# Designed miniproteins, single chains, continued (2): the designs that were tried, part 90

Each design is a single chain, and the fold is of that chain. pLDDT is the mean over its residues in the fold that is shown.

## One batch from the design tools (miniprotein)

Design m7305
Fold by ESMFold2-Fast:
Structure m7305 (fold): chain A 107 residues (1-107)
Amino acid sequence: MKTLGFADLGNGYPSLEEANKALIETKGVDMAVGLGSGPPGTFRVTVTYKDGSTEVRDMTVQEFVDWLEELKKEGWEIVSEPGLGADGKTYPLDLLTVLKRALEERA
């Protein structure tokens, strides 16, 4: 099963790209995702893959939820906490709370 982890700047990393790379290197997730501030009504999604490629996109909450649901259909497993392994927890409720918080803190 392919695994997706969320990176957290609160762990002392200087950037989301660096936090994402550290998560891939230390926990072996196939994809790491960092969330930051975007334009009003959006947030910036930084996606890093285990091959080292990185994508940055600004997404609404709806676009991000739709993207995650598509990934789940493709067999991706979402881990609830940065640094947990492939057997980590999933978090539909906590994810929505994190997204709302990210939008509110920088709107």
Scores: mean pLDDT 64

Design m7306
Fold by ESMFold2-Fast:
Structure m7306 (fold): chain A 63 residues (1-63)
Amino acid sequence: MAAEERARIAADPDDAEAWYNLGVALAKQGRLDEAIAAYRKALALDPDNGKAAANLGKVLEAK
């Protein structure tokens, strides 16, 4: 759930996995701009996160 991932980020804003999971939850809700922001934050924290990079590309094409 997006709310659960937001709570994790509030506790640890450097949790790249929480940012990635937030992006997935937001994308499933159709909140594409917010999903893009979350995926970009995940990649800023962990540039080797191929899942975040792939999902960011898909969301950018969906807009």
Scores: mean pLDDT 78

Design m7307
Fold by ESMFold2-Fast:
Structure m7307 (fold): chain A 84 residues (1-84)
Amino acid sequence: SLEEALKKAIEENPENGLAYFQLGDIAYEKGNYEEAARYYEKAVEIFEKKGLDVSYAYQRLADVYKKLGDEEKANEWEKKAKES
C-alpha cells in the first residue's frame, strides 16, 4: 500500500526525491539491498540537483553497499557523507 502510493507519487512527479528515499528504506528493510541502492542513488541525484543536504543519504548508501559486500563503494559513500 505505502510502496504502491510512493511509486504512483514518482509517476506523477519524477523529481520526488523523498519518495525515492522512502522506497529505498522499504527495500532495505526487506533485505533487497540492490534495489535499495538504486532508489537511494536516484534520491541523491535529485537532492544534489536541488542543492539539498544529502549527507544522511550518502550514509544510507554506505550502509547498503556494506550489506552487498562492496567495501570499495561503501568506503566511497562514507567518505562523501563525512565531507558533506
Scores: mean pLDDT 85

Design m7308
Fold by ESMFold2-Fast:
Structure m7308 (fold): chain A 99 residues (1-99)
Amino acid sequence: SLTEPRVLAEGELEIYKGKDGSELIEKGKARLVETPDGLLEIVFEETGKRYRIFPISSRKLSDTESEIDAIVETDDGKRYRARIVLKDGKIEKIYLEEE
């Protein structure tokens, strides 16, 4: 276990509703962090808004790109099925589907 939160990726993150990216709901500078208890969170730097990530599976798409399938939980406890896109060590996009 970690003793402090670890930053795994960061970048300008876009969050979309719909698997096809049909509706942009949030955009800003964000970090993907691993908490000391081994949980993953996305934190928007300006607002402090958080999304808890429960990873299901991950897939390497290329040497620079990967994709994580996850359940994402918002601050108000609502859950979504999510696809998280990482590129060049940066978090770029999340696509949310209602569960």
Scores: mean pLDDT 80

Design m7309
Fold by ESMFold2-Fast:
Structure m7309 (fold): chain A 98 residues (1-98)
Amino acid sequence: KEKELQIEVDVAIAELAFAVGYTIGKNVATEEDVERARKELEELRAQPVTKDNLIRIAELLGLLKGYAEKQGNQEEVARIDAEMDRVIEELKKLVEKE
């Protein structure tokens, strides 16, 4: 039960980070912000998998999704949604190991 609660909290934090990123990407992000987010995402994916890194990845994915949706790029939106589903599964797996 305690481990289930920890998973719920960590997933909720990642989902909130994604939602914050999405709002920024949809409403205020520039092409420069998107390019910077893509570079940071590549750097984070080259690092060891940690909760902090996965939460930051979620925020960056949110930003990329919001921007793609604003541009009408539905293919990119679907790709990012699939990647976010993988981030959530990675988070659950990390908490289950601890």
Scores: mean pLDDT 87

Design m7310
Fold by ESMFold2-Fast:
Structure m7310 (fold): chain A 58 residues (1-58)
Amino acid sequence: MEEPVPLNPASLVLAARFGDEARRRPVSREERLRLHREMRRLTEEGVEDPEAAAELLR
């Protein structure tokens, strides 16, 4: 890809949280697909607010 699609802060926070969980326990293919699905959903919903990202962090 010549120009990557920008990521929403909420989707980045979600990915980071799952990354930390994956380090503590074995990650299943289902969890990886779920993460991808949630990131896509957040991007489609246009969740760009830092407040929404902070809520996911909790």
Scores: mean pLDDT 59

Design m7311
Fold by ESMFold2-Fast:
Structure m7311 (fold): chain A 86 residues (1-86)
Amino acid sequence: MSLDEAIQRVIDALKADGATSFKQAVEGVTGGGKYLKTRQALADAIKDVYGVPYVPRSVLSMVPKEERDKILEFRQQVIDAAKTVF
C-alpha cells in the first residue's frame, strides 16, 4: 500500500468517527478515546507501510527506537494532511 493511500485511510476513518475540524482530527490521531475507527486505521496503515505491528497507547516505550520514530513520523504526516482536508 502506498503512503498516500495509508494517509487517506486514516483521514476517512477520522470522518467516519465524526471528526469535522482540524482540532478533532488531531484528537483522533493522538489517541482521543472516542476515535476507535481512527485507532484501527492507524494501526493497519503503520503495519502496511512500515511492516511494524503498531500497539496503540501504553507500550510505545517498549518499541525499538527506529520503529517508534516511524510510528510518530506517520502520525505527523496524517496531521499535516488533515490541515488541508479539515
Scores: mean pLDDT 72

Design m7312
Fold by ESMFold2-Fast:
Structure m7312 (fold): chain A 71 residues (1-71)
Amino acid sequence: MEKIKELLEKAKKGDEKAIEELKKIAEELAKQGKLLEAAELYKTLASILSDLGKKEEAKELNEKAVELEAK
């Protein structure tokens, strides 16, 4: 729990490694069948990327979240 919060704080500051780590965590959650948790993390990360001006990356992650919620 705290690890994800720490990574989110770093991602908000534009830490590319934190962003990449969060993507891996969301992907692993999806692989484990924790689809709702993975979707929530993708949405949170998409919001952060949008705030950083990375609109195309944010769109991609939001689309992944919607895909998982549809299952």
Scores: mean pLDDT 81

Design m7313
Fold by ESMFold2-Fast:
Structure m7313 (fold): chain A 92 residues (1-92)
Amino acid sequence: SHMEKLRLKLLLQKLVLAGSELVLERMRDRLPEELLERLEEKLERARELLEELEEALEEGDLERAEKLLEELEELLRELARLENEALARILA
């Protein structure tokens, strides 16, 4: 069941990442250049972590998968925070 839980958490993070990408695409024209670059950099890092996480799960390396998942979750939380700050600035 541990592998099943990790796969479900991976699926959830994929959905969160897809949502963040959609939000960025919708806001792109209204974002300050500095903030847009920061968001794009974090999205690229999230995609890299996701790829590494999928590889770790394929290899059955549960310890590496758990560490990568934690890093991905933290990065996606920070991305959501920055997107919320961006939205607040656009709406002000």
Scores: mean pLDDT 85

Design m7314
Fold by ESMFold2-Fast:
Structure m7314 (fold): chain A 66 residues (1-66)
Amino acid sequence: SASERARLEAEMERLEREGVLAVIEGRYDEAARIQRRIAEIYRQMGKEEKAERLLEAADRLLEEFG
């Protein structure tokens, strides 16, 4: 529904801001976790390719800084 989509978009925007702060603060495990949560939201919205790209980015952060 439009209401559910708006809720997911708002949650995603909040998580994106939290993710940026986590990276700035050097909290890479938390940043990767946030990216995986955003990917779950994209899956709920039917955006599978975008979700896959975010999961790849999260894995890269954990590989480099985990």
Scores: mean pLDDT 84

Design m7315
Fold by ESMFold2-Fast:
Structure m7315 (fold): chain A 121 residues (1-121)
Amino acid sequence: MPVILGSEEEREQAVKDLVKTTGLPEEEARKIVEAEREALERAGENWHLYALPNLVLRLFLEGYSYEEIAEATGLSVGTVRRGITAVFTLYYTSLGKSLAEIAKIVGVSQRTVSRIRRELG
């Protein structure tokens, strides 16, 4: 199991970094960091399929497309989409959003959101 965001100190540092890079309110940044931690924890041995550089999260929050983020980071579109879908599915579910709303916000099908929730649950 990865120890990424496993300590309270690591999570607080990640929150501060996300606030600094994106300008999000601290409370929103903390919920996103917790969603990332939960996604990695639930993925277990498959954590590497969901782990993303902080730059990917920043570019998505700035409104860049999956294709633009993939080009900027050197990652595949599939890797970017999988990681972003995992993190933001958990984050927006914690905010009470429906699968349809999450799919629209993240830019994927409802089936993709449902699949990621199944893979991480």
Scores: mean pLDDT 74

Design m7316
Fold by ESMFold2-Fast:
Structure m7316 (fold): chain A 58 residues (1-58)
Amino acid sequence: MEVDITPLQEVLEAPDEELREAAQKAGLPDSMIPHLRAARAGDPEGVRALVEALAAQQ
């Protein structure tokens, strides 16, 4: 199954203060906010969690 990461990339480009709103616009739950912050800091576990969540939505 192909995972479209375009929405994820757009959310990751959002400033820290708007990260929560950007995630909600992309359909990501608040529980993913710590993973978004970790992914932006370069944490591979955060990136993996986001990809898995996005795949589950598709």
Scores: mean pLDDT 69

Design m7318
Fold by ESMFold2-Fast:
Structure m7318 (fold): chain A 61 residues (1-61)
Amino acid sequence: GGLPSPGEAIYALALGEAGFYKFQGDLESAAEVLRKASERAEQMGYTETAERLRKDAEEIA
């Protein structure tokens, strides 16, 4: 594959960080990471990535 898009990179990093908090049992911090990543993605114009991150955060919380 090629270089990931910025939106894909934001999503992957957010999932990694949230996953680390989930392993620690810190679901609130995991959801917070995803919500902040969603807001950042939306501000950068990556609407589809933002919506996906928002839904993932709602599923955890």
Scores: mean pLDDT 81

Design m7319
Fold by ESMFold2-Fast:
Structure m7319 (fold): chain A 80 residues (1-80)
Amino acid sequence: ELEVEVLEALGLIALAIMKATGDSSAFPIVKRIAEQLAELGHPEVAIRLLKEASEVARQLGDNETAEEMEKYAKELEKKA
């Protein structure tokens, strides 16, 4: 599905840029992308993106955001 592929790619690109630059400002965008993926009926893709976002947040020292992403991933797992 084109929309799912575009959203996943945008999320992964945002995470890659954050890792490369150390700029954590795009995590809200990644979370919104995961929300949209879940709304499109692809919670499995959203969960993968959120887990990757959690790892990137830990690498940047943002443990609060990492925990937020993990909690949302777990909530999506319960709905799937």
Scores: mean pLDDT 82

Design m7320
Fold by ESMFold2-Fast:
Structure m7320 (fold): chain A 60 residues (1-60)
Amino acid sequence: SDGLDRELIEKLKELEEEYIEVGRAMTDEPPTEQAIFNAKNSVRIIATRRGIPEKEIEAA
């Protein structure tokens, strides 16, 4: 279970970075504080749905 949780957290972090990068590519501008917040919030929602506490994502 530990291995699967770590792999999922790593995937969520990749998704966060991809979300920010896509936003940057679409606007041709650096990501705003709001865009970064939205990406992190999306990852948090997905993790919560999967049963992973937010603290574990922050710790990874």
Scores: mean pLDDT 66

Design m7321
Fold by ESMFold2-Fast:
Structure m7321 (fold): chain A 56 residues (1-56)
Amino acid sequence: SMMEERRKIGEKILEALKKALEEGNLVAARFALQELKEMAPEFPELIEEAEKLLAE
């Protein structure tokens, strides 16, 4: 379904955000958060996880 496809996109963006943080690239991590909000706004749980990771 379209919702499953968007969730997969959101999960990939979240994975990219986590990788950016592991590499110490805060600029890339912030861009990934912006992409997540634009591409998967229907999944607030993914956005909340990303925001918590960036707040650490």
Scores: mean pLDDT 84

Design m7322
Fold by ESMFold2-Fast:
Structure m7322 (fold): chain A 108 residues (1-108)
Amino acid sequence: DERARELGEEGRRLGEEGKELGKKSKTGEGAKEAGLLAAEGGGLAGQGGELAETEEAAEAAREGGEAAAEGGLAAAKGASTAEGAAAGAAGAIAGIGAQMSGELALRR
């Protein structure tokens, strides 16, 4: 369960980095990088949610998913290219999935 918690926390950090980069980016390349960071964060947080056996681990996955979703959305809104927008959307979708995974684990 400590592994699940670590995955959620790592996902949150990557999601937050993606959000900051997405807000600052004025280029399609930066927006794409922000979206990919958010997608990676969402994926890790989602894995944490699936493995979660405690409330703390489930909450970490939910928070990580929320950060990744916000990061992906910020990247998509800042994107000047279709590739950047797609990466941002992927991050947002991954983050939402992680949020749901964490919430479901909390209701077990």
Scores: mean pLDDT 80

Design m7323
Fold by ESMFold2-Fast:
Formats: C-alpha cells, structure tokens, sequence
Structure m7323 (fold): chain A 87 residues (1-87)
C-alpha cells in the first residue's frame, strides 16, 4: 500500500493535467520522487522507451514495477487512480 500511495502522489505531482502520455522529463521526476537517482531513472526509461518521445501509462507502470520490485498491475492501478483524480 505504501509503495502504491507514493506512485499515486508522484504521478499527481508531475502529471497534474492527467495526460495519458508522459514525457521523459515527467517520468524521470516521478522516478526520482520514488527514490531513484537520475541515472537509474534514465537507464530504466531508455530500456523501455525504445526511442519514443512519450511513455504511455502501461510502459511507465512496467518501469516503476521493475524498479520497486512490485507487480506491474499494482503500479498501473496507482497511475490510473492518479489520472482519474485529474478528470
């Protein structure tokens, strides 16, 4: 629950408009809020972005899940909750 709450708060803070797409800058700041270094965040984003300028919620959930050692469906639920709060 604590990890999911941190994901929710980080997404609310750095994606306040509820956009379904995240920039690399937004994803880096979210990961830094979750306790990753900028270097760790950049490596995770590069591993999953495959040269795309934007990350969808599923891709961001996969990145966060790998980094935090949680199930990707739990990360996605926390992201989705944050996006719904801004609609």
Amino acid sequence: SMKEEKIYEAVLKYNPDGSLEFSHTQAIEILKELGFSEEEATELINKYSHGRDKLDAVTLATIIAEGLGIDSSRALAAIAKALKERQ
Scores: mean pLDDT 85

Design m7324
Fold by ESMFold2-Fast:
Structure m7324 (fold): chain A 90 residues (1-90)
Amino acid sequence: GPVSPGYKAYQAGKYDEAIKLFEKELEKYPDDANIHLMLGDAYLKKGEYEKAAEWYKKAIELDPNNTVARRNLAIAYEKAGKKEEAEKVK
């Protein structure tokens, strides 16, 4: 359907399922900045902050104007204890 299965799982709080579904979506659309952003969001919700930061960085590389990805990268760095890195991505 028009709504991503990964996003539905994410909204339901099923973060492990969301990650698996987003990884499957990424196999078909490897350069989709939004899928990279959503993988970051799912890892952030799991408390896997360094993994979240990796996915947000990839989202920003694909779409440098994505303010949401930059903001969420700063949050992921802050929660990972990387305060200086968080300040640099503002």
Scores: mean pLDDT 87

Design m7325
Fold by ESMFold2-Fast:
Structure m7325 (fold): chain A 62 residues (1-62)
Amino acid sequence: PLSPEEKQELMREVGEELKKDPRVVDVYVAGLRLVVVVNSSDTSSIKKFIEEKGGHPSIILS
């Protein structure tokens, strides 16, 4: 298992990858959760991507 610090660094890298998606307005790490602000209700692929990387997604529609 990853340490909390390693998990936060991994989530930051996942967030940078998600910023390349045109549906993503903003992304930031909040504790152990990855908060993703989106401009579209099509969020299932984003949630799945974060979960596959071992993260906890929190999606906010802008």
Scores: mean pLDDT 79

Design m7326
Fold by ESMFold2-Fast:
Structure m7326 (fold): chain A 66 residues (1-66)
Amino acid sequence: ALSQVDAISNVPLLNPFTLSSGHTFSARSLRGYLSRNPPVDPVDGKPISEEEIEAIKNFDFDDFSS
């Protein structure tokens, strides 16, 4: 089941991204996690695909007013 709170940053899900493992995280939090950790799911250690890594790195979560 999808969570309403990001397990990495412990804040409300913004720009939710669901990994192939079935866990949902904020794309921003996943990008930060991947910059410091191997590309595996932070909950169960399942490998994150290259396609998912690229999607996370290129995710736009800035607003148009900035």
Scores: mean pLDDT 68

Design m7328
Fold by ESMFold2-Fast:
Structure m7328 (fold): chain A 73 residues (1-73)
Amino acid sequence: MISREELLESASAGVSAIGAAVIAVSLRKEGGTEEQIEKAREVLDFSNERVEGTREDMEEARREYEELRKEFE
């Protein structure tokens, strides 16, 4: 099981990924630009890098990235 400290770090990364997903959904509905989509991806990439070393946190971040990608496809 993840430690409490790692859970907090994972939660922070998850919130960032969720934020990016929300932005992606909003952009798709609004008809946002490719530049705005790229910014959402940058947030996810940064979040994923911040949780480097924690397997479950990395898996969570990747799941969010896949959801964001599906929203645009």
Scores: mean pLDDT 57

Design m7329
Fold by ESMFold2-Fast:
Structure m7329 (fold): chain A 85 residues (1-85)
Amino acid sequence: SVQAEMEEINRRALEEAKKLLEEGRVEEALLVALEGAERIAELLGDEEAVERYRRRRAAVLGDDANATAADVAAVARFREAFAKA
């Protein structure tokens, strides 16, 4: 089911992100979390969310050409939260 697939994606992303955060690898943990969110949005057919998460992942990687002010602010907020976790 779509629900079981979403749960598996979320579980794997959470496990990998936790491991990366324990190693102090904040940027990589953020990328894993955003990739998981993008895949879940794709399964739900939420094309707007897919595009939003793709822009945010690109911005984390240094390509902010298509990022909105909201995307930049969200990435900064997530980065700060992950660094404090």
Scores: mean pLDDT 83

Design m7330
Fold by ESMFold2-Fast:
Parts: sequence; structure tokens; C-alpha cells
Structure m7330 (fold): chain A 73 residues (1-73)
Amino acid sequence: SARLEEFVRLAREAIRALEAGDTERAVEYLRRAKEVAPGVAELLDEAIRAAEAGDTERAIRLLEQATKQAVTS
């Protein structure tokens, strides 16, 4: 699915931004990911809140969970 490929790309870019300490860019990718995969929007909202709080590890874990759910749907 083109939407799934786009979601995985956005999730990877969000992780790269988080690892680089670029919270603003990570949140931009996460917001775009919510548009592509509305079924995991709640997990992505939690990831955005974790990223804004500086909890990079939690944000990445939530993104991994969202990716797993998106791939299995």
C-alpha cells in the first residue's frame, strides 16, 4: 500500500529527527504520519507529547508500536 510506505517513511524520518534532537521536525513528521495512518493517530499523539516533553525513548517506543499496528492492519 502506498499509504503504508508513506507512513513507514515518515516514521523513519521522525525517529531520525528525534535522535538528532530536532523535536520540531520530528513533530512535523508525526503530524503528517497521523494524516496517512488515522488508525494509529492516538499512539502518534502520545508520541508527539512524549517528544515535546523531551522523552525521546518513549516517543520512539510509541512510534514502533504505531508502525507495528499500521503494518498488521
Scores: mean pLDDT 86

Design m7331
Fold by ESMFold2-Fast:
Formats: sequence, C-alpha cells, structure tokens
Structure m7331 (fold): chain A 99 residues (1-99)
Amino acid sequence: MEREKELEKIAKEAEELIKEGKYEEAIKLAEKALEEYPDNALMWYKLGEALYKQGKLEEALEAYRKALELDPDYKKAKGNLARVEAELTMRRLSEIVFG
C-alpha cells in the first residue's frame, strides 16, 4: 500500500540519520510518522534504535515493546529489547552497589 511505502522510506531516512549520529532528528522523524501511523512495528523499532543510540534506555525499551506488541515475530526488535533490558539491569546493579 502507498502508506507502507511512505513508512519504509521514512524508516530508511531515520536509519541514515542514526548512522550520521543525528539521533534527535531521527527521533523527531519517527515520532512524527507515528502520530499519523501509530500501528507500524518498523517505525516503533526505528524510534527504539534512535532512543537507544541517544542513551535513553527506558524510552528505547518501551518503543521496542510497542514494536513487539504489533509484530510478535519481529526478531530484531526482540533482540534489541533483550539487550536494552540487560544494560538497564547492569546500570541498576551499579547504582545499588556503588551509589
């Protein structure tokens, strides 16, 4: 469908912005697309990638969860979710042990 092609183009633009280190621009692009098309797993996944690269681990976790709610078989989102959960667990352990 036409909207699916538009979303794939936006996702590719977001990926290019992430590769260039323009994480805030990638986040804004994905958020704008999700305002119009909230049920797109790929766009939630790209939002999660940009948030993760910016160090916003909790927000990245929620974005990957949304991608998996929409597409439970999304292997890349599942892998990135597990990675973010592990990093958050390590941060929490460091905060508890070393204050």
Scores: mean pLDDT 82

Design m7332
Fold by ESMFold2-Fast:
Structure m7332 (fold): chain A 56 residues (1-56)
Amino acid sequence: MENELYTKKFIELLNASDEQMEKLRKELMEKGLMGEDASDEDVAHMAAVEIVQKES
């Protein structure tokens, strides 16, 4: 099922600066949720899920 808030955050993160995406990627890697070969889409997906869960 598609969550409207998730979609909004996912698109926002895909349009984020390289600096913001790199920061999010490092945080997710430190948590063991993502590997070094994770795509920007994978990073945006995991970050969007975390944001929506915290806002809910």
Scores: mean pLDDT 75

Design m7333
Fold by ESMFold2-Fast:
Structure m7333 (fold): chain A 94 residues (1-94)
Amino acid sequence: DVEKNEKEMEEKTKEILKELRKIPDMKELTEKLEELLEQAKKNGDYKTRSEIQAVIFNAYVLHQEGKDAKGFLKAFLSSKTPDELRKKMQELLS
């Protein structure tokens, strides 16, 4: 059931965003991700929606591992292309 899976993913994403908002200095970055996610939903851009959801999940995992989730999100929000994002992610995760 595609609709059920989308609803479950949306609810899970909202829960993760709540947790990210509790991280010091990440409220504005999290709000920007929410804005981009809603814009992708409004435009019917499933690919961009999925990419933003993956970024949210990766940031949460990084935070749980004690890594630089804030730097990762800053790199994502400043990236204009997938290739530029990939390079910045490699630099921050290394």
Scores: mean pLDDT 72

Design m7334
Fold by ESMFold2-Fast:
Structure m7334 (fold): chain A 94 residues (1-94)
Amino acid sequence: MNEEIAELLRELAEIAEEMGLPTLAEQFRKAAEAARNKDELEFHESLAMAYMEATVLKEEYPEFSELVLEALEALENRDLEKAREKIEELRELV
């Protein structure tokens, strides 16, 4: 359901804020709002921006970046169980 995707994206935004990454957190919040509003275009654009930002973070935060990219791939594929698994792993890093 879009509500579950939005909730997982809000959890990613909270994790990104805890890591001190406000721009990444903003993209996750935009994606969550788009999922809730069933705005497919904004959802895909916000996820693409989050992918780009996570990719740039590979140099400074390689473990965090890898888990974020895997969570984003799972959310794009609507694999909610895999997304939850990756978010749980991210929580263990913070």
Scores: mean pLDDT 84

Design m7335
Fold by ESMFold2-Fast:
Structure m7335 (fold): chain A 58 residues (1-58)
Amino acid sequence: MADEVIEELKKLRDKVTPEEQEQLDRMIEALRKARDTGSPEEVERLVEAAKEYIEKLK
């Protein structure tokens, strides 16, 4: 699940403003870190936040 959300964020990165790109980059880094070293609860929370942000950009 986290990997799918990271890929969606990467695809949006090429289509958004520089300010939005910075936010996307921060979310991608947080998701990768949580996936590799975090708890399942942390990953789930960040995935939900990323999905909300993706919806706002549409």
Scores: mean pLDDT 78

Design m7336
Fold by ESMFold2-Fast:
Structure m7336 (fold): chain A 67 residues (1-67)
Amino acid sequence: SLEELEALVKKLQEYATSRRDKLIKNLEEQIKKLKEMAKNADPETRRVYEEQIKLLEKELEKLKASK
């Protein structure tokens, strides 16, 4: 029935949203940790962390945009 199909679609959307939310939270935590590590790092290591942060922020933005 249409109602059963709608319920299945909703369940799949909830599952996809849950997975995306977990990935977003993981990326946000990784970015936060890298930012803290960068503050206490030597200039060369800090540059590496800043580059990684930029890549992760770009991934996070793409993930948030793919609604």
Scores: mean pLDDT 82

Design m7337
Fold by ESMFold2-Fast:
Structure m7337 (fold): chain A 92 residues (1-92)
Amino acid sequence: MKVTAEDIARAAVEGLREAGQPGRAAGTSLKGFAGYGIVADTPEAAEQGARHGAEALEKGGAKVLSYGVSGNTGIVTAEGPNIEDGAATAEA
Protein backbone atom coordinates (compact mmCIF):
# COMPACT_ATOMS: atom_id res chain seq x y z
CA MET A 1 0.00 0.00 0.00
CA LYS A 2 1.29 3.50 -0.82
CA VAL A 3 2.33 5.89 1.99
CA THR A 4 1.38 9.51 1.32
CA ALA A 5 2.95 12.73 2.64
CA GLU A 6 -0.36 13.41 4.43
CA ASP A 7 -0.26 10.00 6.16
CA ILE A 8 3.25 10.68 7.49
CA ALA A 9 2.50 14.23 8.68
CA ARG A 10 -0.78 13.10 10.30
CA ALA A 11 0.95 10.21 12.12
CA ALA A 12 3.64 12.55 13.45
CA VAL A 13 0.96 14.98 14.73
CA GLU A 14 -0.86 12.04 16.38
CA GLY A 15 2.39 11.37 18.28
CA LEU A 16 2.47 15.01 19.41
CA ARG A 17 -1.13 14.76 20.63
CA GLU A 18 -0.31 11.55 22.52
CA ALA A 19 2.48 13.48 24.28
CA GLY A 20 -0.09 16.23 25.10
CA GLN A 21 1.95 18.95 23.40
CA PRO A 22 1.41 21.38 20.51
CA GLY A 23 3.66 21.19 17.48
CA ARG A 24 3.86 20.66 13.75
CA ALA A 25 5.17 18.21 11.19
CA ALA A 26 6.31 19.15 7.69
CA GLY A 27 8.19 17.45 4.90
CA THR A 28 8.28 16.05 1.40
CA SER A 29 8.44 12.75 -0.48
CA LEU A 30 9.91 12.39 -3.97
CA LYS A 31 10.99 9.39 -6.10
CA GLY A 32 10.84 6.94 -3.22
CA PHE A 33 12.54 9.21 -0.66
CA ALA A 34 10.86 10.88 2.34
CA GLY A 35 12.17 13.52 4.76
CA TYR A 36 10.08 15.00 7.60
CA GLY A 37 10.77 17.39 10.44
CA ILE A 38 8.66 17.51 13.61
CA VAL A 39 8.84 20.61 15.83
CA ALA A 40 7.41 20.52 19.36
CA ASP A 41 7.73 22.30 22.70
CA THR A 42 9.70 19.41 24.27
CA PRO A 43 12.26 16.84 23.05
CA GLU A 44 9.99 14.04 24.34
CA ALA A 45 7.06 15.24 22.20
CA ALA A 46 9.31 15.65 19.15
CA GLU A 47 10.55 12.06 19.63
CA GLN A 48 6.96 10.76 19.88
CA GLY A 49 6.09 12.57 16.65
CA ALA A 50 9.17 11.21 14.86
CA ARG A 51 8.45 7.67 16.11
CA HIS A 52 4.85 7.78 14.85
CA GLY A 53 6.00 9.14 11.48
CA ALA A 54 8.61 6.37 11.19
CA GLU A 55 5.98 3.75 12.11
CA ALA A 56 3.62 5.03 9.39
CA LEU A 57 6.47 4.77 6.84
CA GLU A 58 7.31 1.19 7.92
CA LYS A 59 3.64 0.12 7.85
CA GLY A 60 3.50 1.42 4.26
CA GLY A 61 6.46 -0.79 3.32
CA ALA A 62 9.19 1.86 3.37
CA LYS A 63 12.66 1.43 4.89
CA VAL A 64 13.32 3.99 7.62
CA LEU A 65 16.89 5.25 7.13
CA SER A 66 17.02 7.37 10.28
CA TYR A 67 14.87 8.92 12.95
CA GLY A 68 15.79 10.85 16.05
CA VAL A 69 15.55 14.10 17.91
CA SER A 70 17.82 17.12 18.39
CA GLY A 71 16.47 19.61 20.91
CA ASN A 72 12.78 20.13 20.14
CA THR A 73 13.07 18.87 16.53
CA GLY A 74 12.36 15.32 15.42
CA ILE A 75 13.66 14.02 12.08
CA VAL A 76 12.53 11.03 9.99
CA THR A 77 14.02 9.87 6.68
CA ALA A 78 13.01 6.84 4.64
CA GLU A 79 13.19 5.23 1.22
CA GLY A 80 11.03 2.75 -0.66
CA PRO A 81 9.00 2.21 -3.83
CA ASN A 82 5.75 2.54 -1.81
CA ILE A 83 6.42 6.19 -0.88
CA GLU A 84 4.09 8.47 -2.86
CA ASP A 85 5.41 11.80 -4.16
CA GLY A 86 4.02 14.78 -2.26
CA ALA A 87 4.46 17.39 0.46
CA ALA A 88 2.43 17.97 3.61
CA THR A 89 2.21 19.98 6.81
CA ALA A 90 0.09 19.19 9.87
CA GLU A 91 -0.34 20.74 13.32
CA ALA A 92 -1.28 19.28 16.71
Scores: mean pLDDT 82

Design m7338
Fold by ESMFold2-Fast:
Structure m7338 (fold): chain A 62 residues (1-62)
Amino acid sequence: GAATADQALQAASDAQSALNQGNLEEALAQLETALKLAKLSGDPEASAAAQAAVDQLKEMMN
């Protein structure tokens, strides 16, 4: 629902802030939360953005 989509966007925003601060572990946790919430909301744009961010960050951490 809309509330879940808003929570997913908030988690993605928090992840971006953590990433900008160099806190990769916190950023990954927030992005995975955003992805889970985005998938539950049925928002394909939010889900795609969160998935891409999770994948990109995991590549940077390896």
Scores: mean pLDDT 77

Design m7339
Fold by ESMFold2-Fast:
Structure m7339 (fold): chain A 42 residues (1-42)
Amino acid sequence: KKEVEEYRKKLVEDIRKNAEPYLGTEEAKRLFDEAIERILKG
């Protein structure tokens, strides 16, 4: 359980960090993060 969650979190963080320079606002960053997490979850 925790192992899968941690792996998924690391993957999401990696994707977010690569996209972060292109996300100029906190709002865009939040929306992007939510979309990525939803895709990975379902």
Scores: mean pLDDT 71

Design m7340
Fold by ESMFold2-Fast:
Structure m7340 (fold): chain A 69 residues (1-69)
Amino acid sequence: MEELLEKLAQAIRDGNREEALKYATQLGEKLGDKELAINIANVVLRLVDEGRITPEQAAEAARRTLEAF
């Protein structure tokens, strides 16, 4: 699980939406809620696209949110 969290965080930092959604889906499968994990990834990526947060902040937010489950 921690390895997938780090891979998701790295994909978000790299701006690689395809890889971020791939790892979010795999994390969601392990957590029992794919929709939640995908929605979290989409929300933080959207905030980066809008210039509201940095990719680094988005990666940390996604990691901490999914780690809490």
Scores: mean pLDDT 82

